# Ledger of designs, part 42: designed miniproteins, single chains, continued (5)

Each design is a single chain, and the fold is of that chain. pLDDT is the mean over its residues in the fold that is shown.

## One batch from the design tools (miniprotein)

Design m17436
Fold by ESMFold2-Fast:
Structure m17436 (fold): chain A 83 residues (1-83)
Amino acid sequence: GEIEEKIEEMRREFSDDPLVQSGLDLAEKALEAIEKGDILEAEIYIGLMRIVVGVLRLIGDDEAAARLEELIEMLEKKLEEVK
């Protein structure tokens, strides 16, 4: 799917960025929760991704933060469709 393709693309682009990789691990867990219909679990993982975005912006990694925010928007859209 589109979300899975974006996660794999970002894993390649940010392979040396452990904070981005952690955000991508959360994205995969959020996607799995959405696919299982676990709304609360999905919302928790998306919330944790937003914390990662905040940390990326604090350290000046604005490009990585913006890319992770796009992934959050895709996950939130998918979550809205299953609510």
Scores: mean pLDDT 89

Design m17437
Fold by ESMFold2-Fast:
Order: sequence, then C-alpha cells, then structure tokens
Structure m17437 (fold): chain A 107 residues (1-107)
Amino acid sequence: SPAKEVMRIVTFFESMVTSVLMLVWTLKKEGVPISPEIEKLIDEMVRSVEQVRQLAETQPEDIEGILEHMKEAEKNMTSVLKQLGKEKLAENLKKNMEELYKELEKI
C-alpha cells in the first residue's frame, strides 16, 4: 500500500537522523566542543523529524508536506555536519536524501 511505502521511506530517513545524532553524542563524549549554534540546529532537526513521523502516521497522502519537513531536516543535518568539519558525510547525506525524495515522489 502507499502508506506502507511512505512508512518505509520515513523509517530509512529516521535512521539517517539517528546516525547524525549518534555522531554528535560520540564527539561530545570524546570532549569535542559542541557550540550552542549546533545544539539549536539539532533541536530544529528533531522538531522536523517529529513532524515527518506525525504526517506519515496521520496523513501519508500528504507527500508534499512530508517532503517539505524532510528537506528542512536535511538542511539542519547538513549544517551540523559541515560545522563539525564532516563535509564528506554532508555530501553523502544529501545524495541519500535525494534518493528518498525520488522514491517518495513516485507514490
């Protein structure tokens, strides 16, 4: 069903978000300073992810709304990675997100 396909895509998206959060957690544990600006981007990213999950569960037909919030989360994720000097990870994230957008737009 289309709803199951949306949930599969959103679950994969959430796994990428978790990877970014785990990277930040690991860097904090290793004593790398995390700026208040990065913390704010993480908070904004988490809010966008919650909105994606809510739409996927309640309005899976709202592909445009899901895409909008996923793209906002991507913007914040890439900003976090770039500020942490992880430019290659930011590039890989963008590529993976573009594939998810294509799959979502086919529904």
Scores: mean pLDDT 89

Design m17438
Fold by ESMFold2-Fast:
Parts: sequence; structure tokens; C-alpha cells
Structure m17438 (fold): chain A 90 residues (1-90)
Amino acid sequence: MTEEQKLKEIDEMVEMLRASLENASKAGRELSEEERRELLELIDEAAELARKGETEALRERMRELFGFEPPESWSALEIMNRLATRALRA
């Protein structure tokens, strides 16, 4: 996989996660303006770390926020997706 392909996959993931946030609001989880902002900031932070290939920083963020140790087999993109998805369900 090329760097260009990785960046495209990250951008597509950001779009999907933002759509999931909008759909969660429609599905009856009433998010405050503050919670919505924090989730969007988390998505953007995780995307930037993934674009830089900073997998360990993403692992540390997952441990800090959720007390969960990501498997070593997870890519930066997988950790990013799991971070955002878990935050949306918390």
C-alpha cells in the first residue's frame, strides 16, 4: 500500500465517522454541542496521528481514554476507527 492510498483510506474513514456521528444524533442519542465538538476533535486528532503513522501515539490515546490495550496487529487506521467508534458509543 502506498502513502497516497493510506491517506485516501484515512480521509474516507473520517467521512464515514462524521456520517456515523450525524446518524447517531438522528437515532435518538441526543449529543450536546460540547459532546459533538469533542467527538469531532477526537476524530480529527486520530486522523492526524494515523496520517503521520504514529501508531504508538494512537495506542497510548486508546489506553488513556478507555483503559483498553490495542492488539499489536492493529494498524493506525484500525486504532483510529476503534477510538472514534468507542467514543461515539460511550
Scores: mean pLDDT 75

Design m17439
Fold by ESMFold2-Fast:
Structure m17439 (fold): chain A 85 residues (1-85)
Amino acid sequence: MLVENAREAIEIADELDKRGDYLSAGDLYLEAGRSLALAGRLDEAIEAYEKSIEAYQKAIEKDPTNTYAKQKLKEAQGLLETVKE
């Protein structure tokens, strides 16, 4: 159930990213990655965290003063490191 919800969130995040809503996409990818990591789906969690990182990087490129996006980027990078152990 959590894994299916995470996969649905990734699909929604993909659509948000396509429409330029990078911050919302990044947040959904990050939450999906956390759920997948908790479920032991490490490869899927890695992919979700990498997509989250890319989305936050795009948000920062669009608005370099966005401190929230910069903070969330660091959070996503930290979470990615925890699943690469």
Scores: mean pLDDT 86

Design m17440
Fold by ESMFold2-Fast:
Structure m17440 (fold): chain A 100 residues (1-100)
Amino acid sequence: SLEDEIRKLLEEIIEKLKELAKISDEKLKQVLEQHIYMVKLILESNDPAVIRQVLEELIKAYEEYLKDPSLSEEQKKLLKEIIELNRRAIELAEELIKQQ
């Protein structure tokens, strides 16, 4: 189901955020831990409109982080993967909203 696919994407986003946090400085790690908490909340909400809104805000933050020249290639790769997973989850959430 679309709901099951969204849940799997949100769980994958959490895992990628944890991977990024492990290789990040303390300041970025704290921000990423807050984002993990936000993604867990929207996963529990099961509201596709809330999922779309929160993930769109997170994409904007991650696109700004990618402008930081001090980021390692591994951090940039993980951020790009996280952005892509967020975009896929938004597309599925929009599909689910249209079906309601």
Scores: mean pLDDT 89

Design m17441
Fold by ESMFold2-Fast:
Structure m17441 (fold): chain A 68 residues (1-68)
Amino acid sequence: SKVEEFIDEIVLLLIENNGFLSREEVEELIEKYEKEAPKIVEKLRELLKTKEVLSREEVAEAIEEALG
């Protein structure tokens, strides 16, 4: 699914970046997956209101909250 593809892309970026995502990387992911995963995108946008960098833990919690 596109949601699984989105999560896989996030996981690969987190591995590449030693457990973080920059604002620019998160914004690119939002633009690419906004239509396919609107709930995850909304949670990531909320985090970007106060943060320039997202940790693996923050991203994992956002995904879990969006899908739960």
Scores: mean pLDDT 86

Design m17442
Fold by ESMFold2-Fast:
Structure m17442 (fold): chain A 68 residues (1-68)
Amino acid sequence: SQADQLIQRGKQILDEIMGDPSVSEEDKKTFQDIYDGMVQLAKQGRLDHAQALVDNLEYLYDQLKRLS
């Protein structure tokens, strides 16, 4: 399903973030919270909102990497 694909994509990004030693524990918690919210929206069938949160995860992590 599209929900399963969004959850899997978000998990892949989150796993990269969690494995990145340059990311602070506070930022890791923020990314975890965004992922958890996306999973809830995807399970509710709010796929457009869930996609926006996946896009936000990718965007914020890319910005963080550029500041490091």
Scores: mean pLDDT 87

Design m17443
Fold by ESMFold2-Fast:
Structure m17443 (fold): chain A 75 residues (1-75)
Amino acid sequence: MERLAQRIYDHMRRLKAEKGPVAAAKTSRELAEELGVSQPSVSRALRLLAEQGRVARSTSGDTTYYLALDAPRAP
């Protein structure tokens, strides 16, 4: 799971750098389609990243968006 979580985080960070934070906010479905992986796997990886404080989660109605955060000071 960590490899997929890292891949998702790197992809989201790239989008944030290239397009800004608003355009970089993605649903688990959009990330699954962009990365060619299953949505349940992406959702699990995003949950792990959120637990690590590496992504923000925002829910609007039935849709959940995720945005890459700057990691807290790396050890």
Scores: mean pLDDT 74

Design m17444
Fold by ESMFold2-Fast:
Structure m17444 (fold): chain A 69 residues (1-69)
Amino acid sequence: MEERIRELGRQAREALGAGDVDRHGQLGAEMLPLGALYAARHYRLTDDEQEALAEVLKVPVEVIRELQR
């Protein structure tokens, strides 16, 4: 996950350097769900917060619960 976020960040920086603001925005949108999953791994969430995050990210709540272990 961290490596994926780093890879997307590198691509976003390249796109910005090339003046491709649309691609930079698209890469940012792709990184947002990954950043949220990374945060769920490092922060203790309540059951309600875990369910809400799973709904927003369109993943089973079990995925978020596994990140909290």
Scores: mean pLDDT 69

Design m17445
Fold by ESMFold2-Fast:
Structure m17445 (fold): chain A 76 residues (1-76)
Amino acid sequence: DVEEGAEKAAEALRLAAETLSAEERAAVVAEGEAGLAASDAAPEVLELAREALAAFAAGDAEKAAELTRRAGLEAA
């Protein structure tokens, strides 16, 4: 279930944003950016994923989770 998978990923990112330090979030963002650079996903999906990483870097757990869920659903 794509919707369930997207929601689970969003929840995991929300928890990470709430529990990780700014330094740990920056490390996750660097890995995420590298993953996106290697991805063959549609540009619209990559844009949503980059916005999610930016929100995550800022510690905005709700925005990061919502953008992650939208990116997952758009990728389907």
Scores: mean pLDDT 77

Design m17446
Fold by ESMFold2-Fast:
Structure m17446 (fold): chain A 71 residues (1-71)
Amino acid sequence: MQGAVDALKTLAEQGLDPEELGSATVSIALGYGLSVEQAEEIGKKLKERLEKGEDPKEVAEEVGKEIEKLK
């Protein structure tokens, strides 16, 4: 399923701040059946990358692929 990539890219396009997109990432990962620990780690990594000024759409695509890969 490619739903995590699409969902995260849509949220990134809406201009969510790093904290909001990080929180949304945790929720999406949990919805995909990842553990709480995995979801929190992925959300933290996404937030850190956005805080460092990486492109939100590229970060969202890579993180979405990671969620799909872990499933």
Scores: mean pLDDT 80

Design m17447
Fold by ESMFold2-Fast:
Structure m17447 (fold): chain A 90 residues (1-90)
Amino acid sequence: MADEAARRYYEAAREAGRTEYQVDEDLRRNPSLSREEAERVKERAREERRRALEEFRRVRREGVEKALRESEKAVEELKEAVEKVSERNE
């Protein structure tokens, strides 16, 4: 789950960076290109990257929360085992 979200984010980030770079190159090579239209294209690419990052962060937070809950259960099981051993020695 987290790996899939990470992959989607990296793909979106690469595509956004490529789009921004290509638009900047086009502006440099063709001064007749609309700067306003170029900014709209770059803004759309940035928005897609931000959306993918937000999704990745959400999935990562959920994964961390699940791992924390599993760790808490393991600690409780260890405490129970230690208590049972202590009771047997008395």
Scores: mean pLDDT 74

Design m17448
Fold by ESMFold2-Fast:
Structure m17448 (fold): chain A 69 residues (1-69)
Amino acid sequence: GEEEKKKEELIERLKKFAEQAAALLEKKYGVKAEYSVEEIDGKVLKVTIKVGDEEYVEELDIDEALKAL
């Protein structure tokens, strides 16, 4: 349905943003950066960026994010 397509698009956009952020951190610090986007219980998207010994985590409510689009 329409909601399913919006959710898929949101996940794809978050992956691209995380990839860009990880690439910028990798270039700035000269260390390997990794990223992941995980769907938890169909309600939350968890974005994780690891750069060297540091880890950044953001959680986004799917319903709230879809309303903001």
Scores: mean pLDDT 78

Design m17449
Fold by ESMFold2-Fast:
Structure m17449 (fold): chain A 93 residues (1-93)
Amino acid sequence: SMIERLRKEKDRLQERLEKLQKEVEANKSKLSKEQKREITLNLASIGVHIIHLTVMIRYQSLSEEEALKEIEKIEKQVEEEEKKTREIIEAAK
């Protein structure tokens, strides 16, 4: 069903967020206090967007088209944070 497909996409984004959170924790000694703060706030923002999407899917408050656009926005946000965070960690080696 449409709802099952949307849930799978949302779960994929949640998995990417959790992997990135674990990567940050594993490499926290390589990050400045300011970098930790910025990354933590950005990851929290992504988490809130995923929660919002989860609620909207549950209550069918978005069309399939609107839900897919929201997924694309979150995916871009995750991709940008993955790239930025990994570049910072790599530069600290």
Scores: mean pLDDT 86

Design m17450
Fold by ESMFold2-Fast:
Structure m17450 (fold): chain A 84 residues (1-84)
Amino acid sequence: NNRDSLEDLLKKGEEAGIGSVLRRVAEEARRLADEAGLPPEARDSVVLAGVYTAYRLMVTEGKSEEEAIRRALEVARRQVKLLS
């Protein structure tokens, strides 16, 4: 499920040294979902989409923290629109 996937991803982020970045993305993505009035299940989907994007950009593509956060929040906003 999305929550178990999120916890696994946050653990991998800690091991990769980017745990604080992933937590920041998770907090902002959750705020975006809450502001849009999304139910908890949809909120978890938005958070996972953002966190996964940040992880991929930093770990796989070597992008900077600033770029990864910006792009991850773009993905989170897109997910909010799809679930609204």
Scores: mean pLDDT 87

Design m17451
Fold by ESMFold2-Fast:
Structure m17451 (fold): chain A 81 residues (1-81)
Amino acid sequence: SMEDLLAEAEALRAETLARMATLSAEEAVQLMNEYGKRMRELEEEARRTLSEEEYRKFLEHLDRLEDEVLGAYLRLARAQA
């Protein structure tokens, strides 16, 4: 369901941010790759299982979560440059 997919996306964001807080920028590159892969898998599942309207709303949520995670990574990378 959309609720289950949203819950999984939110959990993945929270876990990624928590792990990133304990890593160097170099180590966080692998975490970012894993996050991107998992988010693409969720997007593919959503495209297959959700209605067109629900899928669009789900993508909007993923965009917000991606912005937050990418922002955290960029701040970490800048601090270590």
Scores: mean pLDDT 86

Design m17452
Fold by ESMFold2-Fast:
Structure m17452 (fold): chain A 87 residues (1-87)
Amino acid sequence: MKPKKLIGKTKFEREVAAGETVKVKMEPSPKDKALVKGKATWLDMETGATGTVENEKIIDPGEEFELGTVTGSGRALVSVEAEVYEL
């Protein structure tokens, strides 16, 4: 899809448990359906394994965007960036 207008973005880092789903909630929520593009890079702090997950989804106002699930055996450091575009 070709996005029409960038209306919001978020960026954060957090520690998560292995098997935890990384979710993004845009604040403020878009007023209408919007395209969210998300990217998370994770580092497993026990094994040193790294990975990246990218996902795009059309969301309704107030909907959380489920970006992906962290894989590994322990805690991971996740860096998340998400952009919201008007349709």
Scores: mean pLDDT 73

Design m17453
Fold by ESMFold2-Fast:
Structure m17453 (fold): chain A 72 residues (1-72)
Amino acid sequence: SEKELQELREAARKLVERMNEAGPEEFRGYAETLVLNGAYDAVELLIEEALAMPEAEEGGRLAREAAEEVKK
């Protein structure tokens, strides 16, 4: 439902904020783990939410690059 999707987006934003505190490379490692586990919808949501935050844009780009590399 739309409400469930909104709750997932809010959870993803909080996760992005915490990961950004650890550094942009945290996004790369997490994105690789998600792709290796077949969690493609979760990695897409992570990338979208990170790229929507100016302070997490670098992490979002690294997550996107990592996801693309693992799929090759």
Scores: mean pLDDT 80

Design m17454
Fold by ESMFold2-Fast:
Structure m17454 (fold): chain A 84 residues (1-84)
Amino acid sequence: DGLEALRREAEEIIRRAEELIREAEELFKGNRTPEYEEILRLAEEAIRAAQQALTTVGTAAMLAYFQRARELLKEAERLLEKAK
């Protein structure tokens, strides 16, 4: 079932994005730098895109939101790693 696989992947993206937000908060100690703000923005957009993938009608639109969520999470992870 493709929908079950998609749901599990969306849940994993959301989990990883939430974990990344916590790690960024710890790393930056609440200091609102441009790097911190960008990491939060990308992670939050990844969560939203993953949620939209699960609620969108039509396979093509759903997959597009899924691809968007993955790219946003990947970029947020890259920026967090660079900030360490």
Scores: mean pLDDT 83

Design m17455
Fold by ESMFold2-Fast:
Structure m17455 (fold): chain A 63 residues (1-63)
Amino acid sequence: LRERARELMSRATVNAEKEPGLGTEARRMAQGAYDSGDEEDLRLAEEYVDRLESYVNSRLSSL
């Protein structure tokens, strides 16, 4: 759980360079999941980061 939340924080931080508002919020959500250890918080953070990455990747046309 902690490892997954930490990975999400890293992913959100990278995406914050392209989408500062959404990326910062995603990082906050992942940080919350890391601190709480709550499975539901982790799931919500994962969903948010995944959506953000899909959005960013669609702009870059990356496969």
Scores: mean pLDDT 74

Design m17456
Fold by ESMFold2-Fast:
Structure m17456 (fold): chain A 107 residues (1-107)
Amino acid sequence: MEEIKKIIDEFKKKADELIQRAERGEMTVDEAIDEFIKLMKEAYERILKLSKDEKTKQDIKNIYDLAVEELKRIKENPNLTKEEAIQRLKDLVDYIVKKLKEIIEKS
């Protein structure tokens, strides 16, 4: 579980850095979303390998699936401002981190 917490903390740090780069105009929001999806997949695969309980694996997969769908919705919505898209990405990072930590602490 300590190892999984480190993966979650690393994910948050890297995701926050991607969002900051998008805010500064160093990358587009769409480019940040594509990198965010890759980062999530890598974190998910690492956590899944360390998880032994099938319910915990399913709960983590549900968070991953919901997060990927939200990222696709942000990317595909032509009416979102850059500021609105960035705020939704920040909210999503906080949601993922909170839910993953809850699963790990209650498992």
Scores: mean pLDDT 84

Design m17457
Fold by ESMFold2-Fast:
Structure m17457 (fold): chain A 112 residues (1-112)
Amino acid sequence: SELEKKLDELIELAKELLEIGKELLKVAPKEEILRAIGLILRAIGLLLDIEHLKKNVDTKATNDKLIKMAKDMARLARDLRRFARKIGNEELAKKADEVLKKIEKLLEELEK
């Protein structure tokens, strides 16, 4: 269904955010390790929430939750981009920005 496709898109985007978080943890200076872990935990939490929603699909409530999750993912993508720039990793900042743009496009489609 269309709703299942949107859930699968969010799952893949959450996985991309998790991978960026893991790469940031590998390159983080010692004083920033806990912040990198916090970003990874947020990505895991979002992934688990989306997976749970996919198992419990109903119509109106699911769409409202998808919009909320997409907004939370966009916030995480912005935080990952900011963190990458702070530690001087422009490649990971660019990857986070690319995922953010995909999330924003999906959010526009969900709000139509």
Scores: mean pLDDT 87

Design m17458
Fold by ESMFold2-Fast:
Structure m17458 (fold): chain A 68 residues (1-68)
Amino acid sequence: SELAEALEKAIAGIRANPHPTVARAAAHELLKLDPENEHIRAAYEAALAGDIEAAVAHLEKALREAKA
């Protein structure tokens, strides 16, 4: 799945460089692949609030569903 690969890459990138700007950019790019995904939207909102841990947790939920 293109979405699953993009989510894995995004999560790895955020963990390698845990900044709100990195998380926000990654979540914004993922929204182009699945604009209505509630977990990716929640990750973007968490990143806007500066909560990187919550952003990663939401992306991990999206990844779990994409692999189901």
Scores: mean pLDDT 87

Design m17459
Fold by ESMFold2-Fast:
Structure m17459 (fold): chain A 79 residues (1-79)
Amino acid sequence: MEEIEEKMKKADELFLQTNEAIHAKDYETALALLDEALKVVDEIIELAKKEKDEETLEGAERARAHLEALRAHVEAQLA
């Protein structure tokens, strides 16, 4: 339980930093932060499956989809 909460806080911090990097047009930093955020969200998904926490699982899967879309957008800015 504490492990999921700590990872959720980490994901929130990474998302905030990603938005700050995007706003600064630092797309290389934003891409690196998004890759780390996706990794943390994947860890939350695995823990939620283990704990059978359907609410956390659904939320994490939605967050993952949002981060993937944002990553594609940031990657397009670098091209």
Scores: mean pLDDT 84

Design m17460
Fold by ESMFold2-Fast:
Structure m17460 (fold): chain A 95 residues (1-95)
Amino acid sequence: MSPEIEELAKEAEELIEEEEDEELRELAEEALELAKNHPNEEISLLALKALILALQEEDKEVALAALKALIEALKDPNEGISLATIETIIQSLQE
């Protein structure tokens, strides 16, 4: 694992430990595992950034939707679709 992926994964793990909502925590744990184990390093990096943003989102419905979309993107066999979807998630969470 690259140092950047390791640093982002640690930040995500810390945010998950502080998460009080069980559904958000479970989805975040699944997203973290998928991101860490993804064969494409660019997808892993973007997914971890999206995960961190979702965990920092104050609106629970927005956070849940983002995590569900992120998990689906990480499971998609088409890496181009995965990248585009994750970038869209990041953009929506930054507004």
Scores: mean pLDDT 84

Design m17461
Fold by ESMFold2-Fast:
Structure m17461 (fold): chain A 63 residues (1-63)
Amino acid sequence: KLLDEANTLYNIADEQGKPKFATHPELVASGQIEEKVILEDLERYKAEFPVEYESLLKEAKAK
């Protein structure tokens, strides 16, 4: 679920022309990095774009 949520947020951000995630969820799925690294990326995105991040979360939860 965490990877699904991160992937959804990444795709929405990318669609808006702002793929600002330092770590792609696909790298975690392939086993190259740990899941917690995605959580840190989400936290940084939240700090940088708090309003946008909350909107993305609401859309992800609606799925």
Scores: mean pLDDT 62

Design m17462
Fold by ESMFold2-Fast:
Structure m17462 (fold): chain A 62 residues (1-62)
Amino acid sequence: MLIVEKYEVDADSEEELAKAAREKAEELGVTSLSPVETTETSASIMGIKDGEVVAVIVERKK
């Protein structure tokens, strides 16, 4: 099963959202990171943890 991890972050730009997504993935121990996909209010990144595919999604507060 795909593991999905969702977080709210303080971010004022797509660049900050992308950075937050990468930092959360690294904090979780996710490796083999994909490019970050961003919108105005969210960013997502995928990778591998313990042999499983993990999607990390960060959403802007407010």
Scores: mean pLDDT 79

Design m17463
Fold by ESMFold2-Fast:
Structure m17463 (fold): chain A 115 residues (1-115)
Amino acid sequence: MTGREVLRIVRDAVLEAVEEGKKRGLSPEEIFDLATEKAAERIAQRMLEAGEVDEITPELLEKLREQVRALLDTIARDVLGLSAVEFFGLSVEEQRKALDRWLAEHDAADAAARA
């Protein structure tokens, strides 16, 4: 699984969690937790389908949740200068723009690192 594929999974999981969270009246902290869980589960499923793991263990899911949480904190900090909780307090449109900008910057950096 490529880094770009992981980033797309995280973006999609975040947008779904925000839509679900807003419909349910969840707090920014609860939406952050929901996004982290959805992304970790999808990454684990893709790893299983790719034969990178034989099974999805609780230990794998915990490690992926930690990695996704750190990634979302990095995106919020680097793109907006915010914490992840503050990021999830923003409008869906602002969250989408931040994620799309971060993906575009990573795609550009990857292209620049290779011919």
Scores: mean pLDDT 77

Design m17464
Fold by ESMFold2-Fast:
Structure m17464 (fold): chain A 80 residues (1-80)
Amino acid sequence: SDEDQAQQLIQATQQLMDWLEEQLSRQRFTPEEVDAIIDTLQSMVDRIKKLATKSGNPELIQQAQEIEKRVQELIERLRQ
């Protein structure tokens, strides 16, 4: 279902963000890697938002908003 797909993508996105935060504490990414990571995160957020909206589940829509916020904060850190 759209709800199940959104929940799976939210979990995958959170795992990716946790991994990226660990990497940022240990090493620097190249500009090309930063661009690829930002594109990937933005694509995941867009898909999560679309699936959450289609599901009509208000809790899932709220989770999508929280994920978008966290991704935006991480993108700002990646660009620094």
Scores: mean pLDDT 87

Design m17465
Fold by ESMFold2-Fast:
Structure m17465 (fold): chain A 85 residues (1-85)
Amino acid sequence: SSAAAEKAKLEAFVEQLSQIRKKFEEDIRKNFDDEKKLEEIKKEAVKQMVELAEKYGLTDFITEQAVESYVNSLLEKIKEELKKK
């Protein structure tokens, strides 16, 4: 039962993280030409992902630094994709 509860918790975390990521990617694509707005979008995504990790008790594995690196990597990937289209 504890193992099943931990699995359900992790699955819920991944689902909610996916929703935050999808909104972040959409917000970047809509605001690609606004560097100030992109920085605000990035900060909000980091905040939401860190708060999600805290809510699920995963901060020992998902640090704020790791979240910032992940969000920065996503932003750069999307920026490069948009430059080529």
Scores: mean pLDDT 82

Design m17466
Fold by ESMFold2-Fast:
Structure m17466 (fold): chain A 93 residues (1-93)
Amino acid sequence: MEDEMADLLLQQLAPQLYKLVKAGVKKIGILINAEDLPEAGKRAAEVLKAFARQLGVEIETVIGDQEEVEKAEKEFKEKGWAVITGKLEKPPS
């Protein structure tokens, strides 16, 4: 499940990251709301860091709940960084 959920995050975030890089953005904050699935968030963050490194882009990743993501988004915008956001929701039980 964690690998599949990490792949879902990558499907959400990688196209956004690539679009910003293609537009000439060099500094990007990546926000992952994965409070219920922190392992998947960490895996996706590691892959995105490796990808950004290949593209010559500076990234900072934040993994947390909605409050942490909203706080980080504000801080990145105040720094003048572009922001992309991915979200994982708990499977319906």
Scores: mean pLDDT 78

Design m17467
Fold by ESMFold2-Fast:
Structure m17467 (fold): chain A 89 residues (1-89)
Amino acid sequence: MLTQEEVDEYIEELRKLAEENKDKGLKPSEEGIKEALEAITKALEEAVKRGDITEEQAAAILAAVEELLKNGVTEESKELILKLLEALS
């Protein structure tokens, strides 16, 4: 189960990386963005159903992930998303 502290840390890390990537002018991969969003959305939905996180926490994480992916997908972005998926499992 993710604690509120762990959720807040993931959101802050996602937001920080999103801001860093925004300044780089990266070209987003539409296919990569779609696959990552589908995987995260499913993991968050399942975590809410298990009672591991709240719906509000899930919405906040999803918003942060969407902002990160909107600014382009880097190797660092992929590693952070994978780490989050493992934490939600």
Scores: mean pLDDT 77

Design m17468
Fold by ESMFold2-Fast:
Structure m17468 (fold): chain A 74 residues (1-74)
Amino acid sequence: SLSAEEIERGKQEELVLKALARILAENGGRMPREELLARLVERTGLSRETVEEALEKMLQAGVLREEDGFVSLA
């Protein structure tokens, strides 16, 4: 069974994914990683560290692609 901390992390990851999909859609499907991180922090209210962890997990899972410092949906 998942711990309370794992459940909360899953909720934060879902919030980041939803915000990220919207931000990318509004910006032609691709944008610089640092600008994306700043917008995700602004939109979710989560810490930069939490947003960065969620973004890295999504990149590792193949949900996102990063090339030359730009992030897009895979």
Scores: mean pLDDT 83

Design m17469
Fold by ESMFold2-Fast:
Structure m17469 (fold): chain A 110 residues (1-110)
Amino acid sequence: SSVVLDARLTVLLSGIYFNVEVAKKNAKSNPELAIKYLEDAIAETEELIELLKEHFPEAEETIKLAEELRSLLEQAKDYLKAGDIDSALKVLDQAEKLLDKLIEEVNKLL
């Protein structure tokens, strides 16, 4: 992989991880702030999916993991908007576990 592409993928994955962690920490005390950080995580995940499809189209399972992550982040955001903090936190725990897998799979492509 190119150094620029490898760096961009790493920055996106780190950004998603940071934004999800901040969202979890703020979900109960400041759900509006948690939603904003999840919106950033969703945008970063969408960019990651586009880059994976463009540069690694054969990595179908890795792309699927990134799409599943986007779905979980959207679900967590919807739960927070509905005031269902407990469901949002459960979905965010699933998202973090999936993100750990996604990081491992992306690192195999670099």
Scores: mean pLDDT 91

